# Designed miniproteins, single chains, continued (5): the designs that were tried, part 16

Each design is a single chain, and the fold is of that chain. pLDDT is the mean over its residues in the fold that is shown.

## One batch from the design tools (miniprotein)

Design m16560
Fold by ESMFold2-Fast:
Structure m16560 (fold): chain A 61 residues (1-61)
Amino acid sequence: MEHGRLAGEAAGDKGAAAGAIAIGQGKSLEETARFAAERGGVSLEDALRGAEYARLAAPQA
């Protein structure tokens, strides 16, 4: 996973983290995903996708 696969998987993982942050902070998915995308090094589109998924599968415990 030292080629494009690593980049894709890392983007997905960071996108999920962006979603968790959005849920925890109560901010809009778009705003948090945008900032997290820059911090996580993922595309805004990938962060938005991951944020939506994480929001749905968020730890509600």
Scores: mean pLDDT 58

Design m16561
Fold by ESMFold2-Fast:
Structure m16561 (fold): chain A 74 residues (1-74)
Amino acid sequence: VEELLEEGEKALEKGDYEKALELYERAAEEARAAGDWEALARAYEKMGEAYDKMGDYASAAGYYILSVAARLEA
């Protein structure tokens, strides 16, 4: 999960938002499989950040809400 989040951040820094979102989605899937709610929350937060940078504020808000919900399960 951590490695996927780091690679996603590198893609985000390069402006490759589609690749960043794919890496963050994979991180979220691995976190869900592991029952790691903190890692899931971080993946959702990063997806929100990517959508925010893309100007998709509705999707960004949705993922930030999911991130908070995941942290409450941790």
Scores: mean pLDDT 80

Design m16562
Fold by ESMFold2-Fast:
Structure m16562 (fold): chain A 65 residues (1-65)
Amino acid sequence: MERRWVVVDSEEQTVIKPEDIKVGDVLDALTENMIDEIKDSPALEVTDAVDLTEGRVIGTIVPRQ
C-alpha cells in the first residue's frame, strides 16, 4: 500500500488540503494543530500515533471504529 504524508505545523498548514485527506494518509502534526476534519470527524481517526518530545504526533489516518 502507498502512504501519503500530511504535514501540519503551527505556522503553515499547507501540504495537503483538508478535502484531499484519505484513509491511509500519514499525519505529522503538532497535537494542538491537528486538522479539524480529523479531530471532529465521526468517520476518521489517527491510529498508530507516536508522540514526540516536542508535542508532535505522527500517525496513520483510518476509519473511526
Scores: mean pLDDT 56

Design m16563
Fold by ESMFold2-Fast:
Structure m16563 (fold): chain A 82 residues (1-82)
Amino acid sequence: MEYFEKGLEALTNSDYEKAIEYFKKAIEENPEDAKAWTALGLAYEKLGKLEEAKEYYKKALELDPENVIAQKNLEEVEEKLK
């Protein structure tokens, strides 16, 4: 929980590399947390790493198929990769 919150704070401050570190630690503690996978995808997308963002959003949707944020962001990333 603490790592996810720190990741969100880093993301808000546009410290995307720091956000990635915290979200990866959150996933190490709870690999089934679809929110952490979605947030990791968003941080990679903000860095322009669209292929990595796509894979993390797909992972979030495997864990939670009803995750509207991951669905929308995956569609946006796939459109940018065309």
Scores: mean pLDDT 85

Design m16564
Fold by ESMFold2-Fast:
Structure m16564 (fold): chain A 65 residues (1-65)
Amino acid sequence: MEEIEKIEEEMKKLNEEATELFKKARDAGKQGDHEALAEYSERLEEVNKQMVKLTREYLKKREEL
């Protein structure tokens, strides 16, 4: 129970982080800041990988119960 709840909380935090990073990347693109845009895009990729991993763990834990 507590493990599933923790995963849900982490997924919520990652979704919020992804939204913030996407907004910053968009703004950097508008300003022509190619360096910042690349950095935010790389971080978004990392967040997406973490989300996929957590989603798989969430589904596995649900099926174990």
Scores: mean pLDDT 80

Design m16565
Fold by ESMFold2-Fast:
Structure m16565 (fold): chain A 65 residues (1-65)
Amino acid sequence: TLSKPLLDALKALASDLGVDLAAFVSGFVRASKKTTADQIAALLATSVGNPLSKAALDDIKALSS
C-alpha cells in the first residue's frame, strides 16, 4: 500500500500530465519493479521540483524490493 504523501505526489503529477490517477499509479508500480528506489526518487523529485518526504521514500523502497 502506498503512503498518503506518495499518493498525493503521484496525484499531483498525474493531474499535471492530464492522465488518469489509477493508470498512472499502475505504471509507477510497474516501473518501480525495474528501477532502484534512488532512481525513482530522483525522477519524482525532478518531475515535482521538490525533495520527497521520508514516508514517500520509505514507500518507494518497499515497492522496489
Scores: mean pLDDT 64

Design m16566
Fold by ESMFold2-Fast:
Formats: sequence, structure tokens, C-alpha cells
Structure m16566 (fold): chain A 69 residues (1-69)
Amino acid sequence: SMEKVMEEVEEEFERFRLLLRAGRLIEEKGEEAAFEATKRELERRGLSPEEAEREARRIVELAKRILEG
């Protein structure tokens, strides 16, 4: 029970870290570079290329919205 909750919390923190990284990359190198780097990181973490593309797109779009205020 507690272990399952802790696993979910760790997953949420990892998603948040990806979001912060994407935001920094957008500011430093632009949206396309942020998308490619985020997709590559998700693939490295075990997502399929198709899943990584979908998730990277969502993360980058959310990071853009946060940066825009």
C-alpha cells in the first residue's frame, strides 16, 4: 500500500523533472530541440518511439504554456 503510493509519487516527480528540463531547453535551444531531447530521454527510459513522441509532445506543450504565464 505505502510502497505503491511511494512509487506513484516517484513517477510524478520524474514527470515534473522532465517538464522542468523541457522548459529550460525551450528557453536555451527552442521548442524543436526540447521536443527531440525529451523524446530521446523517454525512449532511454523504456517508452516505445510512438509513446515517447506522444508524451514528449504533451510535456513540451505544457512547458510552453507555463513559460507563457
Scores: mean pLDDT 83

Design m16567
Fold by ESMFold2-Fast:
Structure m16567 (fold): chain A 100 residues (1-100)
Amino acid sequence: MTPLERLLKVLEEAYEKLKGASFDEAVKIMREALAEIRRLGMEAIKNGDTKTAQAAAEASHILNRALQRALELYKQGKKDEALKVMRDGIEKAIEAVREA
């Protein structure tokens, strides 16, 4: 499995786990995916894999923005919108990694 395929697998597994997840479970899934993507990005930097490092950085940015937006929506009582934003964020991150 290539380093880019590893990034995709992390994101695809997180996307599947979000199906039927509660808000607290979804936040945990998002944070675990973010941590793993960041670790893979750091590993890519050490190996001189600039393409994977850039893809991981972009995916991390997308996931972090989605998580922050979801937390704000949840505080406003918009639970369904918060879950949708996290799911949409992962889909966008998957697209960014596929374009790398």
Scores: mean pLDDT 89

Design m16568
Fold by ESMFold2-Fast:
Structure m16568 (fold): chain A 75 residues (1-75)
Amino acid sequence: PEEDPEAALAELEKRIAENPNDWRAYVQLGRAYELLGEPEKAAEAFRKAADIAESQGHTEIAELLRKYAEELKKK
């Protein structure tokens, strides 16, 4: 109960295993990695979410996620 990001990672990994095309789960994974101080892993998760969202027709969301991933990579 003291480390919400760790608990969130376990739940998100299960969700992704059941639905690997759930781009929203990858967005939440990126946020969890940010809270854990893992900006490179967060950026990878956001890029994955962007690729999946774009494949499903969510082009605007994909662009925003890619821009955010690039900002994380710079830090």
Scores: mean pLDDT 79

Design m16569
Fold by ESMFold2-Fast:
Structure m16569 (fold): chain A 60 residues (1-60)
Amino acid sequence: SEEETLQEALDLADYIVENLKDASEEAKEEAIKNAEEELKETSGPVKKGLEYLLEKLRAL
């Protein structure tokens, strides 16, 4: 379902953020760039997951 897909995307985003929180600034910047590029080509639950990921990555 869309709700299950969204929850999976949010959980994956949290996992990525946890693995990057203590990483170099270069690694964080690369992750932000990659997520921004993917966001341009996505819609629906995946887009919401990427928006959440970007918000969390930018807060690091």
Scores: mean pLDDT 83

Design m16570
Fold by ESMFold2-Fast:
Structure m16570 (fold): chain A 71 residues (1-71)
Amino acid sequence: SKRIEGYRKAFDYLIEKELYLGAANTLIALLEHFDTPKAKEAIDKIRELIKEGKYKEAVELGRQAFDELLA
């Protein structure tokens, strides 16, 4: 719980500073801690958005996936 909250605070800070690419990569690293099909699907979608240069959309999708995976 505390470790996950630490990661969440880290990527929120990156988003606030408009470092969307860094935030998206941080979300991928965070989601890799979940061994679920939903997390793997989210990681694939985030990587696709990053490849397309859609960094803000990648962050928003990653945040939603992360929030849904939290207990």
Scores: mean pLDDT 80

Design m16571
Fold by ESMFold2-Fast:
Structure m16571 (fold): chain A 84 residues (1-84)
Amino acid sequence: LEERAYELGREAARAYLAGDEERAAALNEEALALIEEALAKDEELARRVLAAARLGAAEAVAEYGSAEEAAEAREALARIRALL
């Protein structure tokens, strides 16, 4: 679930950056379904799945976003990683 959520987060962010709003929406709905499935089993699992999707999205923005978007995404990622 975490790996799939990470991949969906990456693809959804890339789709938004490319202007493909329909694809981004579909990928976000698929990610939400995974989070809901995880939540039905365990709240900790749901938190990890959500975190994985957010990490994937942030990394994609850092790689493919504008210079400003990428800089903000990299700062957020560095801060999160420093807390781990």
Scores: mean pLDDT 80

Design m16572
Fold by ESMFold2-Fast:
Structure m16572 (fold): chain A 69 residues (1-69)
Amino acid sequence: GPLEEEKERLKKKIINALKAAGLSDEEAEKTAEEILKKYGTDEKKINEAIAKQLEKLGKSVLAKVARAQ
């Protein structure tokens, strides 16, 4: 249904952003599951959570892009 589609879209978004920052598939998937469990489908909070993870990895420009979405 629409919620399952939105959750899958957001999961892919988180995984792709973290992999672009150098995380492994396993690390990116685990982190994505933790973010989704904590924030559900709140895309604004998810974008901020992605940005915080990217900042921890030294990817400040990618973090700014994540917040702008």
Scores: mean pLDDT 83

Design m16573
Fold by ESMFold2-Fast:
Structure m16573 (fold): chain A 95 residues (1-95)
Amino acid sequence: SKELEIEMTIGVAKLALAVLKVVIETKSELSEEQKEKLKELIDEIVEALDARDFEKALEKVRELKKLLEATPEAEESDLQMVELIEKNVEEMKKI
């Protein structure tokens, strides 16, 4: 069903965001200010997903992606995780 597909996709996106949040916290190369800004964006994405506001979730995911692209200490795997989340949120908008 479409509802099950949406709930599963939200669950996968939230799990990926939780993993990314832990990865960010463990990066000694990032300043506390950078970590807080990135974690705040992740929390805003989770809140939008819980509200099923996929337009806002997508906006915040794209903001997170841009911020990570501007962060020299961000790894390719971090960007790939955000891109996966972005694709999942875009697909939810089509359902």
Scores: mean pLDDT 84

Design m16574
Fold by ESMFold2-Fast:
Structure m16574 (fold): chain A 61 residues (1-61)
Amino acid sequence: MMSLEERLRQAVRAMVDDAKARGLTPEEIRALLDEFVDLASKTLGIPRERARAIAEEVLAE
């Protein structure tokens, strides 16, 4: 049961968790998310605004 949005959410969560575990700053994590959101939007066909919203939801956790 893996929608494109759910795949994006899982990937963002994994990336944020890994970055935090490696000691990256919030600013560095934000930069990584911006790059990832752009790539994921193009790759998965999710609108950039929606991809950003999902990333922001995960980052707020």
Scores: mean pLDDT 78

Design m16575
Fold by ESMFold2-Fast:
Structure m16575 (fold): chain A 92 residues (1-92)
Amino acid sequence: MAALQQELQATVAELEARGIKVEVRIEGNKVTIEIESEDVTRLIAAALTAIGLGLEGLDVKIKLEGNKLTIEIVAPNQEQALQGALEVLRSA
């Protein structure tokens, strides 16, 4: 748990250093990720990773509004939700 949260924070910081705005909200076994970037290819990569997680059995909702991508992941437990969120962020 603590290690996954630290990896998430490190990944968010790396993306922000590249000019990508990232917000992560953790609500039990639900994680919401908002990614804002003018480089649409990064948003597409993140969205494709999220679709893959949905195909593997996670409850995933994806919303694209202009240059802002919102991904909601609901998993059986918080650790799995955090793992999914980390995969999405690493794809951006």
Scores: mean pLDDT 84

Design m16576
Fold by ESMFold2-Fast:
Structure m16576 (fold): chain A 114 residues (1-114)
Amino acid sequence: MPVVRITGTLTQPVGTVKVEAEGEAEITVTASHAGTVVLVEVEGGKRQSEGWVARRAGETGRARLEAEKGSVITITVAAPGAPTQVVIEIRLSEEGKIYSVESSLADTKVEVEE
């Protein structure tokens, strides 16, 4: 099952990560700052969105969305104004595929497991 892990630092109040993928996706986001707002959207094919607020530092939120071929999963992270460490994991179904990753987070590291 394809898994992509994206780690980076949010140095501005808002950051975005875009992943071109297909398959059923389970997305987890962990932020080091309490009050961080996370919005996950899928564009291309069926539009889907889910969002949450981290109640405490290091809290992990989760979304489940379906990405059709040609879809982009956009993860938007907004923190209350402190530098915030962000860890994103996207786990796809067994037939799922990851095509590209774009990140506005500073010092972005991308790890892909199949």
Scores: mean pLDDT 83

Design m16577
Fold by ESMFold2-Fast:
Structure m16577 (fold): chain A 85 residues (1-85)
Amino acid sequence: HMEEKIEEAVKLMREAAERHPGGRDALLAFAEQIAELVKEGKPVEEIRELGDAMIEALRTLGPHGDEMVAAARKATELAIEAVEE
């Protein structure tokens, strides 16, 4: 179900944002953008590009970025699965 996957992706981003205040605004913006792309029926390629860009940005935040990267990667996977339904 598309809605369940979007909700899970947003939840992952919110939980990561609560644990990592330095990444909060970026993670919440990413959650909003990725959910919007899914709802608009944008191509999988656009969702993947957004996810890859966010992962690259989060990697530059230092050693505590690993959890944020993992959450962004999982959210991107869930969004791709949602549009492929």
Scores: mean pLDDT 79

Design m16578
Fold by ESMFold2-Fast:
Structure m16578 (fold): chain A 62 residues (1-62)
Amino acid sequence: SLEEAIEAARRLAEEARQTGKRQVSDSLRGFEAEVLAYLQKEFPDLDFYVDGENRLVIEPKA
């Protein structure tokens, strides 16, 4: 569900902030736009992109 996708992305973003390490998700099929909008709003200190294998990548800004 969208709620589950947002919760999973939130946990990955928190982990990226706490560890300073890049995080990668293999989920988000059908919810990419909504999850990216959520992350950009709630975690403006992180970078987000989708790689060539449709995985969401979350990393701290350099």
Scores: mean pLDDT 77

Design m16579
Fold by ESMFold2-Fast:
Structure m16579 (fold): chain A 78 residues (1-78)
Amino acid sequence: SEELEREVRERARKAAEAVINKYKDTISDEQRQEAIDAAVKAGVAEFRRLYEEQGWSRERALRHAAIVAGLTALEILK
């Protein structure tokens, strides 16, 4: 559903923003946007894999996707 897709993207963005806030004054706006975009893409892909292919519950898949999104943002910024 459109609502679920929006929820996945929102949780992924929030996870990325939490990582970005720790880097604050040490990264450019372009690096911030790259980290957010990569995190959202990774979170959406992981949610689809877990929810659609692996049969995970919605909440469990959302939680795991958010973790993957945050780790993706961290990888871009290190």
Scores: mean pLDDT 85

Design m16580
Fold by ESMFold2-Fast:
Structure m16580 (fold): chain A 60 residues (1-60)
Amino acid sequence: SSALARELGELARRMAEALAAGDEAAWQEAVDRFATLTGERPRDLEEFDRLGTRYVIEHE
């Protein structure tokens, strides 16, 4: 897999773990990283999946 797809997969895992733990700081860190990579800030996992999938398609 591409480095981009791998990074986005890791961010998805961190976001899911942060939400399950109620860890707002970890959630914000993952969102900030996603915004650095893609220019967009997801509000939840559904938006993350949609934006991340689109970004991978457009850049692979």
Scores: mean pLDDT 79

Design m16581
Fold by ESMFold2-Fast:
Structure m16581 (fold): chain A 50 residues (1-50)
Amino acid sequence: MDAAREEALERVREAVRAVNDATTPEERAAAERALDEAIAELERIAGPSP
């Protein structure tokens, strides 16, 4: 994988762990937003779904 794709995948993995590790509503909301952004970035790098 190229560096950009690898970085995006790492961001997604970190965001998923942050969501799972969130102990407060504030942490969860921030982690969920980061996860959504990371997934969107990964999909942009990987190409459009349709």
Scores: mean pLDDT 78

Design m16582
Fold by ESMFold2-Fast:
Structure m16582 (fold): chain A 65 residues (1-65)
Amino acid sequence: DIESLVPKEKHPLVRTVEFFIKGEKNPEKVTLSAESLEALAQHIVDIIKRLEEEGVTVSGVSFHA
């Protein structure tokens, strides 16, 4: 059954998020899951902070459903 391939206790919110990096032609695509929209937003902020700490400037972010 296809349902047996779906793990239990998944986070209910799943989004593909595109990070637009200054100097890069194509965005970096990351699939994130979270318990809520607020948790998803916090994950996005955390990723941006890590990138900036590495000297990478994020010029924009978009959601891809």
Scores: mean pLDDT 70

Design m16583
Fold by ESMFold2-Fast:
Structure m16583 (fold): chain A 64 residues (1-64)
Amino acid sequence: MKISKEELDDEVLYTLYLMQVALAERAGDYEEAIRILKEGIEKVKNPTFRKDLEAELKRLEARR
């Protein structure tokens, strides 16, 4: 069964980047978390996922 390939790819990328960001935050490495988010924003095409990543980036930048 073929579902939206773009949505499938973006969902996987979004999830993986979000997990990497969470791990970096857990380690106290906010600079790495910010870099991961910027890469995720470039790679993820879905506007909903991108806006969520952008919101996380803004939050982390405010905390640094």
Scores: mean pLDDT 76

Design m16584
Fold by ESMFold2-Fast:
Structure m16584 (fold): chain A 68 residues (1-68)
Amino acid sequence: SEFQERAARLAAKFATASAEVQQQIFDVVKEISSTLPKAPTLEQQKAASEKLLEEIEKVLAEAEAKAA
């Protein structure tokens, strides 16, 4: 699916990212995870996953722009 392709591309970029960028992504994961209730519904998990991909894309795009 397009979602899985996006996640795979982000994972590949993450693996080659600097320690600083990887830490920024971990911070984003922690922040978004903190917005979920203890027992989130599948709908809430899906919404959080979409937000997570979007925020990670922004972090990686900013890092690429600075490297160029």
Scores: mean pLDDT 79

Design m16585
Fold by ESMFold2-Fast:
Structure m16585 (fold): chain A 77 residues (1-77)
Amino acid sequence: SAYEELFRTLPEEKRAAFLITRADDILRHESAATLVRLAGTLPLEDLRAVLDYLESQDDPRFDEVVARLRELVARKE
């Protein structure tokens, strides 16, 4: 996917910010599974930042992503 390819070309320190700014686009044009998979490659601190952002949106379209990222965070702690 174009979003996954672009994500992988970014420096590590820019990847969380990319997912935050592109979350809606990734969900709309790709899938919840793609967003979860990309976020899951992040270090724990960056993964938490993405999760916190998505929870703050209070958007039902992110409910699956939020639930799956919460499980992933719990497993890494």
Scores: mean pLDDT 84

Design m16586
Fold by ESMFold2-Fast:
Structure m16586 (fold): chain A 80 residues (1-80)
Amino acid sequence: MAEALRLIAEKAREAGAPESVVELIERLAEAVEAGDLEAALEAEERLIEETSKLSAEEQQKVLKAIAEANEEYAARLAAE
């Protein structure tokens, strides 16, 4: 799922989500792609912590990015 995570990071940056959150999603994608479970779990924990500090408006930007990325990724899987 590293491709889906990279797509989420791209959409989140486009939506104007905080760079700290975008960087953590990118870090999670890199760790997943590398098969580094410890790094992936660390990135996920930090991502949860940082997202919990976001305003409702910032949280909406992240959720929209996730929804758009998941829709695009599902379309790619259906085309394979």
Scores: mean pLDDT 78

Design m16587
Fold by ESMFold2-Fast:
Structure m16587 (fold): chain A 92 residues (1-92)
Amino acid sequence: MEEAKKLFEEAKKLYEEALEKLKQGDLLGALKLLEEALELLEKAEELLKKELEVNPSEELKKLLKEVELELGIVRLVLGVVKLIMRKEGLPI
């Protein structure tokens, strides 16, 4: 639980940093931060799912839903960044 919360907070910070890189036109920097955020969110989701198998609680279910929502947002933004990079001829 604590570890999953820490991973979620770290992923949110990386996502915010990625958005700042996008504002600056740094697509490569944004891509790297989004991929790191995605990895942390996937790890948080795995940990929360394992915890829910042992101790199902409303707090854990709520946190898992929040992590899954953030995963969806990060995946969407990452997809858009990759599409822009392909059109600009950047290697991805």
Scores: mean pLDDT 84

Design m16588
Fold by ESMFold2-Fast:
Structure m16588 (fold): chain A 87 residues (1-87)
Amino acid sequence: MEELLKEAAERLAKAVEAGDEEAIKKVVEELAKALPVPVSAGVLENREELEELLEELERARAEGHRILVATAELSDGRHVVVVAYEP
């Protein structure tokens, strides 16, 4: 699962850098079909937004929730994030 999230984040970063909306949609659909858990994916505009999201996810993990996260950095400073929720 963790390796699938990392591969998805890297593929999404490539698609976002290329401006390929169809490739982005395909990666999200493939990931949703491959994983038996709720999955969310998105693009964050900067490192501060990424840090805020990671802090929220860290708090949830500290309370016993199993949350898997993979990220990939874009050349313009934006970040792709993929999250899988295992309650």
Scores: mean pLDDT 77

Design m16589
Fold by ESMFold2-Fast:
Structure m16589 (fold): chain A 60 residues (1-60)
Amino acid sequence: NAYEEILKKMKELLEEKKSFEEIVKEALELAKKYNLNIETSKNVLESLKNIIDKALEELN
């Protein structure tokens, strides 16, 4: 499942303390590589939004 693989990769990058910019870039490149349909692409973007929201909470 391409969606699950993208989420696993994002979690790995977060655990490796990669920059947020690199994590977002990698997720978008994987979505393009897997030619994700609209529904799966929306799920990826929603997951990214949740990560961004959590990062914003930490900065407050």
Scores: mean pLDDT 67

Design m16590
Fold by ESMFold2-Fast:
Structure m16590 (fold): chain A 82 residues (1-82)
Amino acid sequence: SVEEIKEIVTPVIKKYGGVLDSVEEQPDGTVVITGSAPSIERAHNAVNEVKKALESKGYTGVKSTIVSNDDGSAEFTLTVPL
């Protein structure tokens, strides 16, 4: 569920000093998660831990993108098939 995904993702993003911007179910039944982290390294660590946590709850096929900003921070997007 979207609520379960949000409960899993929120503490992990916060652990790495990041901000969770959105967790939204798309009309096609995927959940898109967007957020940011203070560095590219923290974004990678947060995304990897989120993927493992989601997979442990049966959410498989999770895809991610991470984009670095000019200030050294990074934005991430995760896509979770339902």
Scores: mean pLDDT 85

Design m16591
Fold by ESMFold2-Fast:
Structure m16591 (fold): chain A 64 residues (1-64)
Amino acid sequence: SKEEVKELLERARKLEAQGRHLEAAELLRELWDKMSEDPEFRKAYEEYYKRYGLGPSGLPLPLK
């Protein structure tokens, strides 16, 4: 589970680096839907959003 989250976050990061923001945002949305109740995932997602700014796609920010 944690390895799967890491792999998907890395994939989203690579999509962002390629300028493919919508595809990265969709991967993060899928992760949010599956894992949003996991505190460690929420922290990683929040740090990812803060670094890469993927919230503009309409994804909700992780609530603290």
Scores: mean pLDDT 64

Design m16592
Fold by ESMFold2-Fast:
Structure m16592 (fold): chain A 85 residues (1-85)
Amino acid sequence: TELSPGEALETANKTAEEIGKNGATDEKIEKLAYALASWAKWQSKETGVSEEEIIKAAVESLKESYGLDDETAKKIYEKALEYIK
């Protein structure tokens, strides 16, 4: 079941904050990736920007806001791309 835009954004922010505070787990990475993919599908439909570009921008924003490391950010990005293929 796909998340609504509001649920996707809230889930992404909360999960990124938890990763930043408590470290990354495969479950948290998967949850964040799914939320970002859901968000990107909605945003792509509204804006005409590709889902891949939206995911990239969102990951960069979350990395800045919550202090995610490069390895974690890359894993989130790669997993989110799997959900949009």
Scores: mean pLDDT 84

Design m16593
Fold by ESMFold2-Fast:
Structure m16593 (fold): chain A 78 residues (1-78)
Amino acid sequence: EREKLEKKKKELEKKLAENPDDADLWIKLGQTYFKLGEYEEAIKYYEKAAAILEKDDSFEAQVKLALARMNIAITKSA
């Protein structure tokens, strides 16, 4: 539902203003923009998540980085 996606977008943007280094929030924002059909913005936010995750050597970060890169590839083909 578009109205719920718009609300989620604003909520995530507010959370990111407070927590700009939270890669999970950038991924969620990218997914929300993708669902809204705003693919260029979705890619931009997935790339922000990937940049954060690339600085983290943990296994969890590597898995999330792979998922972010997959989302970028899927969005570019949309």
Scores: mean pLDDT 83

Design m16594
Fold by ESMFold2-Fast:
Structure m16594 (fold): chain A 73 residues (1-73)
Amino acid sequence: SPSTDDIVEELLKKSKEFEKKGNKELSKEYRKAAEHIRKADEALRRGDVEAAIEHMKKGQEYLEKAKKIEKEF
């Protein structure tokens, strides 16, 4: 299974890819997904389970938005 760092890296790679292709909205949604997934991992490392759950939910929401835009691209 991929680590959180691997997931964040892949989402940031997708963000850069779509920025290069001129799709700024799709790039932004992938970047926001990566930011929230990273924040969730940081919250878990400090023992803040509630903050981790909230950031993971937001990360998933941004990822779902990105996937929807990507299908329409």
Scores: mean pLDDT 88

Design m16595
Fold by ESMFold2-Fast:
Structure m16595 (fold): chain A 65 residues (1-65)
Amino acid sequence: SEADIAAAKARVEADPDSAEAWHNLGVAYAKEGKFDEAIKAFEKAVELDPENETARRALEGLKAV
């Protein structure tokens, strides 16, 4: 929902170095069909935690479309 995106954005603003916050923002964007924004959020999550398999898998899936 739009509310989920707003909540996820607030978490990223509070802690912009949190890979989990960026991952959750990517999930929120993807659920709303905002795939370009989701890709950017997942790219940041992978940059902060490159061993996060879930974020890496989500990013690869979105880029394959």
Scores: mean pLDDT 81

Design m16596
Fold by ESMFold2-Fast:
Structure m16596 (fold): chain A 64 residues (1-64)
Amino acid sequence: SMEEAERRKKVFEAAKKLAELRIQGKADSVTVEEIAKEVGYESKEEFERDFLEAFGIPPEKLLE
C-alpha cells in the first residue's frame, strides 16, 4: 500500500541517520524518539515496530 511505502521510506531514512551518527561517534547525543520525530513518525512505538520489521533489530541497538 502507499502507507507501507511511506513507512519503509521513513525507517530507511532513520537507519541512514543512525548509522551516520554512530560513525561520527555521536550516537550518545540523540534519542530514538528524536530520530522518529525527525523522519515524521507521530509515536516512538510505531517507529520502533516498523524499524524492527524492516531490519530485524530495534533502533536502540544502533545507539548502544
Scores: mean pLDDT 80

Design m16597
Fold by ESMFold2-Fast:
Structure m16597 (fold): chain A 56 residues (1-56)
Amino acid sequence: SAMEEMSRRALAALERFVEEESDVAGVRTAVERALQEGLISEEEAERLLEKARARQ
């Protein structure tokens, strides 16, 4: 479905962003927006934020 495709693309984009971006605040903003829009789960959001923090 279109929603599933949007969710997959959003998650993939956020995973790339976490790997490229060292600014945890920027990652947090992007993750929170995706979570609010229902594109990712709370569990996926927590995992992405932990990855961003681990890189510092």
Scores: mean pLDDT 79

